# Ledger of designs, part 30: designed miniproteins, single chains

Each design is a single chain, and the fold is of that chain. pLDDT is the mean over its residues in the fold that is shown.

## One batch from the design tools (miniprotein)

Design m1013
Fold by ESMFold2-Fast:
Formats: sequence, structure tokens, C-alpha cells
Structure m1013 (fold): chain A 64 residues (1-64)
Amino acid sequence: SDKALAAIQEAFKWSSTLPGSLTEALGRRVSDVLRRQSDPDAIVREIERIRREADRLLEELKLK
């Protein structure tokens, strides 16, 4: 449970710090992972994947 709680807190904190119009969309993706997934290791893995995708999207927006 400690792993799951930490992953949930990190997801909540991270999604709330996202800039611009991406905050709501990426926050919803994180919420969907937390709703769908109960395995803390899988939660961490999927959140890291979302972060990576978000970073790439943010770089695309900065270049434009």
C-alpha cells in the first residue's frame, strides 16, 4: 500500500504542476491509470510512461 500511496501522491502532484492546457488532459490520463490499475508497480510504470509522453509533447509545444 505504501508504494501505491506514494505513486498516487506523485501522480496527483505531477499532474497539478503541468503547464497550460495539458494539465487537464494529462491529469485525466493519470486518474484513469489510478482508477484502472491497483498494482503499485504497474501504476508507477504507467505514470512514468505518461510523464515521458508529456515531456515530448511539451517540447513540441515549446518549439512552436
Scores: mean pLDDT 66

Design m1014
Fold by ESMFold2-Fast:
Structure m1014 (fold): chain A 67 residues (1-67)
Amino acid sequence: NPEKAIEAYQKALELNPNDQTTWFNLGKALGKIQDRAVQEAVLQDLKAKFGNSPYFHLATLYLPPTG
């Protein structure tokens, strides 16, 4: 379940916000969410909590292009 995986990765990022592997796996899980509103809500929550991480861009890696 990608939503449950994202919850687990968010907890991991609370302990280590600069864990590149966690960010990469989170991006993969986000890309598997079929509901775009859920994807956007998770992405906004991640940006608010961990947006200062140099690896935040990995969370967007598997999202569909806007436009």
Scores: mean pLDDT 78

Design m1015
Fold by ESMFold2-Fast:
Structure m1015 (fold): chain A 87 residues (1-87)
Amino acid sequence: SAKESLEKVAKLAGLSEEEIEEAVKDPVKRMKLLVDLAKKHNLLDSEEELKKFEEVVKEVEKIVEENPEAPKEELEERLRELEKEFE
């Protein structure tokens, strides 16, 4: 599951329990965390997958900057689309 994958990756990266809990509850923080970890620790097997993650992060950052009140459901949908790409 996405939660189990996030927790496993976060523990490998040495993140605090508080950062993990915030990422689980906030889809924006979760998306940013996953991409940041993928970039820093080469957790993706292909450069194409990393590039797709980078594009998703830029979209999420743009949405957050333009719509700070953006509904969590829209960000969760984008995350699910990304997960489907990497299945």
Scores: mean pLDDT 60

Design m1016
Fold by ESMFold2-Fast:
Structure m1016 (fold): chain A 59 residues (1-59)
Amino acid sequence: SRMEQLEEAALALVRANPQTADAITPEFLRAHLARTHPELRPSEEELRRAIARAKAQFA
């Protein structure tokens, strides 16, 4: 699903540098998605939810 794609993108950022997971903002994820999934055009709420889900997997 769309949400699964957003969550996987957020997970990729957490996996790249787990030390800075708490610094992943909706703006940072949006910039990443502009390069990896430009077609998705996520809302801020979708970005926040994806980040929350990704962080839960690394709790």
Scores: mean pLDDT 77

Design m1017
Fold by ESMFold2-Fast:
Structure m1017 (fold): chain A 87 residues (1-87)
Amino acid sequence: HPFPATSDRFFELVERLGALANEAGAILGDPSLSEAEKRAALDRIEEEIRRLREEALADPSLSETEKAFFTRVADRILATLERQRAA
């Protein structure tokens, strides 16, 4: 395309990242889950976020601006989840 535009692939990745962030929030706020169950679920979500981050970086259809935005958002979510573990 002759104009820079946000790709459908970028929107797909952002939606998947947002869904994982929402799932993490739901897990953290669930009083029925044990601390061990919360840790296991958050570990799975972190791994999926890391995989999405690597998928975005390796995707040739994404612009450098889209990759930079996605990695910054993913890194902020990962840092938040890591802080929740350290507490």
Scores: mean pLDDT 80

Design m1018
Fold by ESMFold2-Fast:
Structure m1018 (fold): chain A 88 residues (1-88)
Amino acid sequence: MRSELDMALDQLESAIRQGDSDSALALVGKIMVLAVELISKGDLDSVREIVDRLRRLSALARSLGQHDVSDMLDRTADYLEGLIAAAE
C-alpha cells in the first residue's frame, strides 16, 4: 500500500512538471507536516529519504524556471535536516 507521504511526493513532482505552483506549494506544506510527524516518532531514516527527494525536486523546479517552488523546497529540506540533527 502506498503511503500518504509517497503519494504527496508523487503529486508534488506532477505539479512541478505541469507548472502548477499553487498545488506544488500546498503539497510542500502537507509533506512538511507528515515529515515532522515521522521525526516525532523517531523515524529519521524516512525523513532523510524525504529530504533527498525534496532536494531532487528543487533541482527539477529550478531547471524549469520555477524559482519560488525551488526555494520553498530547499528551505523545507533545510528545516527538516535541522530537526533531524536536533533529534540525534
Scores: mean pLDDT 85

Design m1019
Fold by ESMFold2-Fast:
Structure m1019 (fold): chain A 60 residues (1-60)
Amino acid sequence: SGGAAQDHVDRLTQLGQHYVEQGNFEKAQQVVDTLRQLAQQFPDYASLYTQAADQIEKAL
C-alpha cells in the first residue's frame, strides 16, 4: 500500500532536487522539513518520506 504516498514523495523529491539545482538551499531545506513532518504524521509511509528527505539533504 502507498501508491498515492509514493506519487506524492516523487513530486516532493523532484521539487527538492530542483531547488538544489537552482542553488535555493533554503527552499530545498523546507522540502526536507516537510518530508520529515509527513513521515511523523503518516507512520505507515514514514520510510518513503524519510528516504526522500535523506536523498535531498545529502545534496545540501
Scores: mean pLDDT 85

Design m1020
Fold by ESMFold2-Fast:
Structure m1020 (fold): chain A 77 residues (1-77)
Amino acid sequence: AVEEAIRRLRESMIAAARALAAGNEAEAAALNEAGLPYARAVMEAIATSKDEALKAEIRERYRAALAEAGAAYAAAA
């Protein structure tokens, strides 16, 4: 469940970053909008979990997804 949400959020963020770098601002906005339910699911999993190790792993995967999206933007710009 949360792993799938992280995967889909990562895909959405990378696609949005690439679209933005290509000058497709409307497409980037639509891709970011499509990612919002997955971002919410990830944040809810962090907020409701009592397993600190799992919370740390979710945070690290989210951070990695952000870094990868940033790298995709920089590479395509």
Scores: mean pLDDT 79

Design m1021
Fold by ESMFold2-Fast:
Structure m1021 (fold): chain A 68 residues (1-68)
Amino acid sequence: DIFIKNLVNYAKSDTQGFVNNINELKKRAKETGNEQALANAEEALKNVKDGDYKAAAENFVKAFEILV
């Protein structure tokens, strides 16, 4: 969808900014004890390391939707 496409473009153009956003989701997941959101955020970081920005964006959205 358009949101995932926009996140992929953001992750490619500002990878450090995207990683910072994932780390903020990890922090929130830890503070709220939400293990599923934490797992999704950690998977997103792994996907960034692997260069899989589409999977990273999808896992970021999953973590975000759980925490909002």
Scores: mean pLDDT 86

Design m1022
Fold by ESMFold2-Fast:
Structure m1022 (fold): chain A 68 residues (1-68)
Amino acid sequence: EPPLSREEIRAMVDEEAKELNVTLSDEERDFIVDAAAFAQRTLGLSREQVRELIRNLILTIKARKEEE
């Protein structure tokens, strides 16, 4: 299977954020997309591994947003 495009990764970020009920800013969304794209390119991650990485990054951002 060819590597996920940046657009495909972005769609996956949107899908996971919706499932986790997390609202991301455009900057946070772009950060996750960039991190996932870099990891896929450097580590050869599968689609499922990219999805898991995205999910973990979204949850990390959510936790930090709730820190006051």
Scores: mean pLDDT 81

Design m1023
Fold by ESMFold2-Fast:
Structure m1023 (fold): chain A 56 residues (1-56)
Amino acid sequence: MSDLQRQLQATGGPLMARVARKLRENPTASTRELADAIGLSPGAFSSFRRTVSGRR
């Protein structure tokens, strides 16, 4: 993994809390809106979500 992917995985809790808050405010929030909430581009957010979801 890149250093960025490892950092996102390590900080998943705080970033996921921001995403959860945004979804609570707007359940229909788009990927763009969720990415903006955590300061990532939509592409980076997709990679982050995949990394967090695959961390079994």
Scores: mean pLDDT 64

Design m1024
Fold by ESMFold2-Fast:
Structure m1024 (fold): chain A 79 residues (1-79)
Amino acid sequence: IKELAERIKEAVENKDYEGLKEATKRLVLEVAERLARGEELSEEEIKFLEETEAYIKANASEEMRLAIAQGIAEAAAEL
């Protein structure tokens, strides 16, 4: 989770729309798999997700937000 959150931030900084979509998709799948196993996210993992969301809200363009939405949709299609 932490590594994927960092990759999302890096993709936003570099305007890497494909990397942003893929990192978002992997993050959603990882969270879903852990919850399906009855595992809880750690406080540190939750903090990284909150910090990443705040960063996106402040820095992401509309095109970047669409890439994030596509990543979420693709992850949902695989669940």
Scores: mean pLDDT 79

Design m1025
Fold by ESMFold2-Fast:
Structure m1025 (fold): chain A 70 residues (1-70)
Amino acid sequence: MEEEVRRIVRELLADPSVTPQEALQRAAIHAAKLAGGDTEAVNRMLRVAAEEIERLTGQPVRVRAGGLAA
């Protein structure tokens, strides 16, 4: 599951017109489909996507679509 999200992020970022924030938004849609309504799994996958985006782009992204606890 987490590796599938990392793969999606890498494919999205292979398109130079896709911003890090857009990649996170598109990854969030895929995470929701993969989680099948499990909100905790969605939030975990969004964290994984944000970390992968930061690793690949050097740009920190914040998860704003999911209600991540402080």
Scores: mean pLDDT 73

Design m1026
Fold by ESMFold2-Fast:
Formats: structure tokens, C-alpha cells, sequence
Structure m1026 (fold): chain A 60 residues (1-60)
């Protein structure tokens, strides 16, 4: 359906934005070794997983 495709596209764009944010946080962690930044990296990874799972449900 067109609505499901639009939702998948929106979720995919959110994943791409989160991946870019995660890369920036990884780069910052590599320079600073700040555990608070590492926690933010893990939070971004968790959000990506949730969005991937939602896309999988929509593609059934």
C-alpha cells in the first residue's frame, strides 16, 4: 500500500539521520574517551534497532 511505503521511507530517513549522528558521536568518543558520549552512541544504536524492527513489521 502507498501509506505503508511512505511510512517505510520516513522511517528509513530517520535511520539515515541517526546513523550520521551515531558516526559523529563515535568520532567524538574516539577523541575524548568520554563515557557519557559512549552512552549516547548506545542510545542511538537502540533507536536504530527499534526503527529497523518497525520497518520489518510493515514489510510483512
Amino acid sequence: SAEKQKKIEELTKQIEELEKQGQKLHDEYYKTEDEKILKKVLEVQEKIKELVDKIAELRE
Scores: mean pLDDT 86

Design m1027
Fold by ESMFold2-Fast:
Structure m1027 (fold): chain A 83 residues (1-83)
Amino acid sequence: MAEDLEAIRRTLEALVGPEEAERLLAMPARELRDWLVAQGRVTLGLQLAALRARLERDEALEAELLAEMRALRAAIAAERAAA
């Protein structure tokens, strides 16, 4: 559980720097997903939000986010196959 929080923090620090990362790290899973998706970081937003949901022990939200990420990957693969 602590390692998931550290993984989220390191990823955000690499993306936005330590000050902004602390602000984003304080966001609940859904808000973190929504913010990153709004920035065009759809895959990253789903991944970090799923890790955050796991930390919050929100199994339903984690499953929802993982299913959304799986659907997104399938849609991208289907679009490339249809090209």
Scores: mean pLDDT 77

Design m1028
Fold by ESMFold2-Fast:
Structure m1028 (fold): chain A 95 residues (1-95)
Amino acid sequence: ATAEQEKLLLSILSKAWDLADTDKNGYVSKPELVAALKQVLAEKGLKANPEAIADFIFSEADVDGDGRISIEEFVNLLLGEKRKQLLDYLSIVLS
């Protein structure tokens, strides 16, 4: 992904997190993330499957398989070893 694409993708994901974590408890369920992604993608005019994006994020971030991701797991996904896989996936899906 280009630097501009990375900024856009990180902006989408950060906004989706803020919308999904409505009660500010630092945890997001998969249905909450799907709903937030639907809204953010629609606002940006992007034709992508929010369910598929949420599935990918949860498969990479939900390490303990409890059906929730913490803010720490989400940040580690965005800044850690899985960052390239996530951004490459999103750049394809959002094209």
Scores: mean pLDDT 73

Design m1029
Fold by ESMFold2-Fast:
Structure m1029 (fold): chain A 89 residues (1-89)
Amino acid sequence: SEKLELLLEALAAQYVLALEELRRRGRDTPEERARLRAEVEAVAKRLLENIDNVTEDQLKMAERLIELAREAGLDEEEVRRVRERLRKL
């Protein structure tokens, strides 16, 4: 599903950006990483369960988020790995 792949990539990009921000702020602890992971996995699970209810506006927001993440110098390989993990939930 192209919609699912796009949304999972956007979610993965958000996760990687949030991890980089935690590291930059000196808040990159096992506890903070576990919380962020749990939040992201919960969102991914809801997307997997409700993919048929996704709107055009949500898809446009996902595309824009991916573009902004790339402009911010996001590690595209890390995003790909996270996306693969989220798909398996």
Scores: mean pLDDT 82

Design m1030
Fold by ESMFold2-Fast:
Structure m1030 (fold): chain A 112 residues (1-112)
Amino acid sequence: SDEEIRQKATEVLNKVIELLNEALKALEEGDVDTALAHVEEASLEVAVLELYLAVENSLNPSPLLQELLDDVANISASLDEAIAALRAGDVDTAKKHIEEAIKKANEALDSL
């Protein structure tokens, strides 16, 4: 149901935002390894949500599922950029992409 889809997306996106805020805190403390671990966990949570939404949309296509799939893909792109920056040791670029991922996740939540 649309309610179950909204509930699942809300739970995962809130967890992603929490992980990304913990990543930003780790970067402020100079702990790049902990920040990378949190961003990678957020990326896995987003990937699992994307798979769930794709399966649901394959069975019962809806505008809600299409919009959420687009939102999740955009969040995933920002997380990939953040991971690449962290692996390169570019903390300032990583912070920017983490903040963009948080913004996109909040925008997705506001549309639910």
Scores: mean pLDDT 92

Design m1031
Fold by ESMFold2-Fast:
Structure m1031 (fold): chain A 85 residues (1-85)
Amino acid sequence: MLEEMIASGELDREVQLTLLLMANPEGSTLGELLDFALRAGVISEAQYRELASRVDLSKVLTPEQKPLVIEAIVAGDVDALVAVA
């Protein structure tokens, strides 16, 4: 069912990003988070390529930046993600 497929996809994306945040509370690089989001299907290859050209992928995210980056990734808002990073 379409509604079930949509709900399943959203839950899988949120669960995977939440697990990443819990697994690396002390630090994760922006590149590691974006790579995980790409593999999880949260962002497209085109979005990943644009972000990789505009941000430092080796940047370690602060605890304050992590939720903002995750929200921008889930929203698919490349400009918001670049502004936070």
Scores: mean pLDDT 66

Design m1032
Fold by ESMFold2-Fast:
Structure m1032 (fold): chain A 120 residues (1-120)
Amino acid sequence: MEEKILKAAIEILSLFTLENLEETQKLSGEELVKKAKEILKKYGLDPSPKGIKDLFLKTIELLEKAGLTTVDDRELKKAIEKLFSGEPTEKDVGDLLRGLASPYGSMASTNRIARLKKLL
């Protein structure tokens, strides 16, 4: 179970690395949600907005349990908790993913991928 979560999270976060940032910034929130759903389906995970929320929260939990959590992970967790205070929507996921499509979000995603790979 955890290996599938880590691989799905790494693949979604790879959309937001510096090498992919220019292409990812051209995508709408709806297009980013579609890409995230296809990645979750590929790993047999829940592709709903709730499934995407749960993937990110579980990913941060796994980093915390390993003693690898950073300030960027805590800020992402706060953003997820604020954005998804009710039942998660497609728009909420799109807003989260668009937030990662920034130079700062790209640096944070690149660093998070490196730490997640240590858990594989």
Scores: mean pLDDT 84

Design m1033
Fold by ESMFold2-Fast:
Structure m1033 (fold): chain A 116 residues (1-116)
Amino acid sequence: PLPEFEPLGGGPLDREALLTLIDAHAAGRRLSTAELAALLGGPASREELEAVIEYAKERGIELVVVDAADAAIRAAAFERLAEIVATDPGRRVVLVSQGADAATMAALQAHIEALL
């Protein structure tokens, strides 16, 4: 059983809706920023996205943001996936797509599957 959750700093995030959204996509290892924006009531700010990532991480789910337009963000995503597999192979990983590059998302999903 998972440990009992503490409140997310009294923040405005709907904990049940957020976890339900993440869990619904965890098997596919993919979540779009559009789905996250719908839950948050608009495009996520940097601070809101960082809070969502930290919240999921505290619950054993690692969110890895992939920006199709930014090669450095893609490289950092691959490095982070390798680090997670090396240090915590039991951790659930969900890719958060920021942009419409299906090829990059497919490559990252294949990379996760090859490492697990």
Scores: mean pLDDT 58

Design m1034
Fold by ESMFold2-Fast:
Structure m1034 (fold): chain A 86 residues (1-86)
Amino acid sequence: ALKEGDEALAKAEEAERRGDIEAAVEHYLKAISYYEKAGEYEKALEAARRLLRLVEENAPKDLEGEIKVSLARMVLSVAELALKNA
C-alpha cells in the first residue's frame, strides 16, 4: 500500500507536469486511497492538499467544476479527520 501510494503520487506529479490535469486528479485520488489503507495519514493529507490546490487552480468555473472542488475539499476533510484520530 505505501509503495503503491508513492507510485501513484509520482504518476500524479508527472501528469501535472505534462498538463494532463484529469490524469493528475485520478492519480492523486489513488495515492490518497493507498496511503489511507497503509495508515500513512500524514502522506494522505499532503496528497489531498495537493489535489485540492490542483482542482481549485484548474477546474472550469461551472457546476461541474464546483462539484469537483467540493469533492476535493471533502477528501481533504476525511484525511484530516483520519490523522486526528490516529
Scores: mean pLDDT 79

Design m1035
Fold by ESMFold2-Fast:
Structure m1035 (fold): chain A 60 residues (1-60)
Amino acid sequence: MEEELKKAKERADKTIQGLEEAARRFYEQDPERGARVRRALEQTKQLLDDYVEKLEAEVK
């Protein structure tokens, strides 16, 4: 369980990085959408960090 949680966190981290790259591409064609994704990513990052920490504590 704990190993799976760590792997999930690593995957989420990679997904966030990929989303950041995608957001940069959207900025070139659709700056409005790119800004939205960037903002959502920042917020999601904080929420995800909090959630993962809570989840890990719950699972042990």
Scores: mean pLDDT 71

Design m1036
Fold by ESMFold2-Fast:
Structure m1036 (fold): chain A 100 residues (1-100)
Amino acid sequence: MKKTITFEEEFGGRKVKYTITVDAEKGEATLVKEYDDGSVSTYTLKKISDKEWEVYKNGQLVGKIIIEGDKVKFIDTRSGLEGDLPEELQKALLEAAKAL
């Protein structure tokens, strides 16, 4: 089953378009961030459990997503600290988790 979620929000004074594509057969999702200057960042999200996902950028582990009820936390692998996630991105990640 493949599901796509797309939304836009302002972050740091810039408009960012987010696209999350869930591939349930692979147990993963892809997050694409498109900035208004045409720059693009792509992340792979790999399901480890119903409460934990690993976040990869260019094949390197950069963080973890922890799901606690209706809340989503991002933990940076370098610092071990929680990173801020925009509200719409948190909602989209919860929807992606339900589709996986």
Scores: mean pLDDT 77

Design m1037
Fold by ESMFold2-Fast:
Structure m1037 (fold): chain A 70 residues (1-70)
Amino acid sequence: SKQEEAERLKAQGNAAFQAGDYETAAELWVKAAELTEDPEERRKYYAGASVAYDQAGNLEKAKEWLKKAK
């Protein structure tokens, strides 16, 4: 299901983030958000992607995903 795929992508993103691969973590969390039907969970994933891009030094993408988290 889309929910199961979103949870899988979220877990992979968490693993990437813990490994310091912030850009990969952000990309995986964005994919999870796009599969999520719950607007609140979607916003949380976009917020997570913004934080991950910021830590990667990609401020332009961090700002873009922060806008979608609102």
Scores: mean pLDDT 86

Design m1038
Fold by ESMFold2-Fast:
Structure m1038 (fold): chain A 71 residues (1-71)
Amino acid sequence: SLEEMGERAKRWLLKHRDLLSPEQLEELIRTIDEMVERGVSEDDFIGRLAGLLASFGVPVDVIMEFVNEIL
């Protein structure tokens, strides 16, 4: 479910907080909560978070690990 995917995403981000500034982590968590509340599709959820991670300079291989973890 989207709610379970959101929980997995937050867990991954907290484990990898060293890859992000505190402000970037806060923005990602707020975005997760907003998307879960709105009930977006799982594909839109994954796409938006992957896009944000890429915009923050996270390498593509790490983003792919993230996507695999939250599926």
Scores: mean pLDDT 89

Design m1039
Fold by ESMFold2-Fast:
Structure m1039 (fold): chain A 84 residues (1-84)
Amino acid sequence: EEKQKKINEARQLLLKALRYVKQGKFDEAIKNIEKAIKLLEEVKDIPSAQKSIGYANEALKLLKEKKYDEAIEKLRQATQHLVA
């Protein structure tokens, strides 16, 4: 139950980050991605969480490179690997 709550919270943070990127609010997007990664690190023994961390880190790199469309795609992949 506790692990599932962290996964659900991380997924919601990544979905907020997606909306922030689409709005051009990149600093807010980065903060939400970093919070999601911290939650997922607490449950990284779960394979889906570990894959989501990988995609979220790729999204952070792409945002720094100003590759916003590719960053959105990586955020989508990160959320798709998390279960409700």
Scores: mean pLDDT 85

Design m1040
Fold by ESMFold2-Fast:
Structure m1040 (fold): chain A 81 residues (1-81)
Amino acid sequence: DELKEYIRERLEKAGLKISDEELDKIAELIERFTQGDMELIDEILDEVIANTPKGGEVKVEHVVKVLVDRSVEELREIVLG
């Protein structure tokens, strides 16, 4: 799965750790949310990296938080302009 390899490489290049179990969950979640939109995938990964402690382990909960925050921001922009 090229998406899993891409996510792993990007997170590891940022100095973050990821387990195979979390990578499987994260890749499935990202694929489902983005439907393969690489620009959106890159934005999500940038936010995950920015919000994960240096040298920390990335977990699916970190990605869920980013997706929820993005959804809330999108809704806020629609409602508030």
Scores: mean pLDDT 80

Design m1041
Fold by ESMFold2-Fast:
Structure m1041 (fold): chain A 84 residues (1-84)
Amino acid sequence: SVLERVEALKERALTALELPPEQRAEREAIVEGVLQEMDDLVYQVTFVDRLNVIGPRELAFIQAVKEEIRARYAAWLAAEAAAA
């Protein structure tokens, strides 16, 4: 399901945030890739699959997960900057 795909994307992003500081570029690439895939999912369910359109609740869930990933990534970047 779309929700299972979103959960898998969330876990991928959160796992990337656990990478050591030496792999910052790899972490950024993975997080950005996940957020892009979530945007592509929103586009797919909203505009491409009109007959099997995911409801507003599922779209709200995708948006909530995106915001959670962004918030955690921003908090991680702030913590890294404060430690430097």
Scores: mean pLDDT 74

Design m1042
Fold by ESMFold2-Fast:
Structure m1042 (fold): chain A 66 residues (1-66)
Amino acid sequence: KIVTVEEITQALVDLLGLSEEEARKVAEDIFDHFGEPTPGEVADYLMRHYGVPLEAAVQVAKALGK
């Protein structure tokens, strides 16, 4: 399944507590980097560039992998 900007934005709001505006900016940054990211690539990017803990990044990947 193709991961969308909207799906990443919603996962970041629900799981990381970001505002919708902040989450959308992060999602757009990820799309600019990858084009069509996989759930695993989103999680890795969040850990490397935003300092998201492994446990939280794994939950984001699981939410996007549905």
Scores: mean pLDDT 80

Design m1043
Fold by ESMFold2-Fast:
Structure m1043 (fold): chain A 68 residues (1-68)
Amino acid sequence: GPLTPEQQAEVRALLRAAGLSEEAIDRILALLNSTDSRAVREAMELMRPHLSEAQLQRVEDLVVRSHL
């Protein structure tokens, strides 16, 4: 399912701290809120060069929790 407002705010804060533009952040959040696993994968690939391994694992955990 879609990310909660709290989860969305956490992802937005991480991406903003990493230096991403608001346009890029909005695109990534739209992809993460998709029901299509390919869109979620694209979002993870877009984030990979900007986030640490620990930050990527945190985003992955949030996405998994949003499906519960």
Scores: mean pLDDT 81

Design m1044
Fold by ESMFold2-Fast:
Structure m1044 (fold): chain A 62 residues (1-62)
Amino acid sequence: SRAEEEAELAAAGVKDSVLAGSKEGQERGLKEVEEKAAETAPAESAELTKEAMIKAAKEVLK
């Protein structure tokens, strides 16, 4: 659900960036989600974490 996606983005600290009202702000938020996931996850888990966070961000932005 959207609430679960928003909670995941909030836990990553990027919810506000992703939910920014402009399209440019949302695109910057998605990039921040990608960078945040990559910096904190182990190498083998980073790709899965990144994909999950991007998926959550896209669902919230629909």
Scores: mean pLDDT 65

Design m1045
Fold by ESMFold2-Fast:
Structure m1045 (fold): chain A 63 residues (1-63)
Amino acid sequence: ADAVVEAVAAGFREFLEANRDTLSEAQMRQLADDEVAAVGRDYGEAAARRLRELLEAAMREVF
């Protein structure tokens, strides 16, 4: 599931960069939680944990 995790993380980062002036931190956190939950359901807990780490890094860099 590495390719899926990488694709989801890249898409999330692009979305944050495109919407940084309109999104609150709470909205970003909710979107990240939703993506992690979806990946966890489809690809398992290890993929969800990896995605959460990548999304936390992306949020930290953008905000």
Scores: mean pLDDT 80

Design m1046
Fold by ESMFold2-Fast:
Structure m1046 (fold): chain A 90 residues (1-90)
Amino acid sequence: SKLKEEARREIEEVEKLLEEEEKWFKENGATEEEKELYERAKKLLEEARELLESDPLRAMMLAGVAQLVLAVIRTLRKRRKEKEEREKEE
């Protein structure tokens, strides 16, 4: 079905984003808050994968929430870097 195909694509996108965040953490480190959000997104992805066959709509929604959680990590990182740069200049 189209819904299952869309849910699968959303799951694949979250998987890619999680791999990018894990690589970032290994190279640059992460705050405890960023790590907590990463683990939440990972759990949401695992739940979405489990539901893909039985409830693709719910799987898609969970994958969407995981993407939002990962977006929060990137926003926190951006704000942290901007603060660090300002503190270095003053």
Scores: mean pLDDT 84

Design m1047
Fold by ESMFold2-Fast:
Structure m1047 (fold): chain A 76 residues (1-76)
Amino acid sequence: MSKEELIEELYARLRQENLVLVVADTKTGEIKILETLEELRSALADVDNATLEKLLGLQPGESVVVGDRIFYVLPR
């Protein structure tokens, strides 16, 4: 599956299951909720496909670490 297909699948899952993806930057302490497909594309542009597949499998409350960022799947 392409990166774009994985990101689109993640976006569809989040909307259908009433979930949000939250990114926390561990260096700055900034936290952002990724609401739109465009925000997901921007935030995940440097993330590899294996990590995207892990994100797709996360349950609510779970997270994955990508460099200095932590991605959380949370209930809305």
Scores: mean pLDDT 83

Design m1048
Fold by ESMFold2-Fast:
Structure m1048 (fold): chain A 102 residues (1-102)
Amino acid sequence: MMEELERKIQEILEETKPLAEELSKSDLPTEEKALILAEKVRELLAKYADPAETERLLERLRREARSPAEAMELADRFLEEGADPFSVLVALLEYLLELARE
């Protein structure tokens, strides 16, 4: 499990490096740069996630969380309950992106 998870995370980090470098040269506000980078990470993570589980977890985040901190606490609970880490990460990032867009 851990070795496969680490490899997938490294692949995602390598794919996001060019975008992060381009954003570092941009005059966009830091918050906008973070949102663009987070959306790219979400897209890459979604390749490894279960869409049905991700949808269920995202609906729970929308119903039960009211802040980024509460969303993080719920994500920890999902992992403790045995949810797929990639499904949890995609649902969490998508929820945080929704909150940031207001």
Scores: mean pLDDT 77

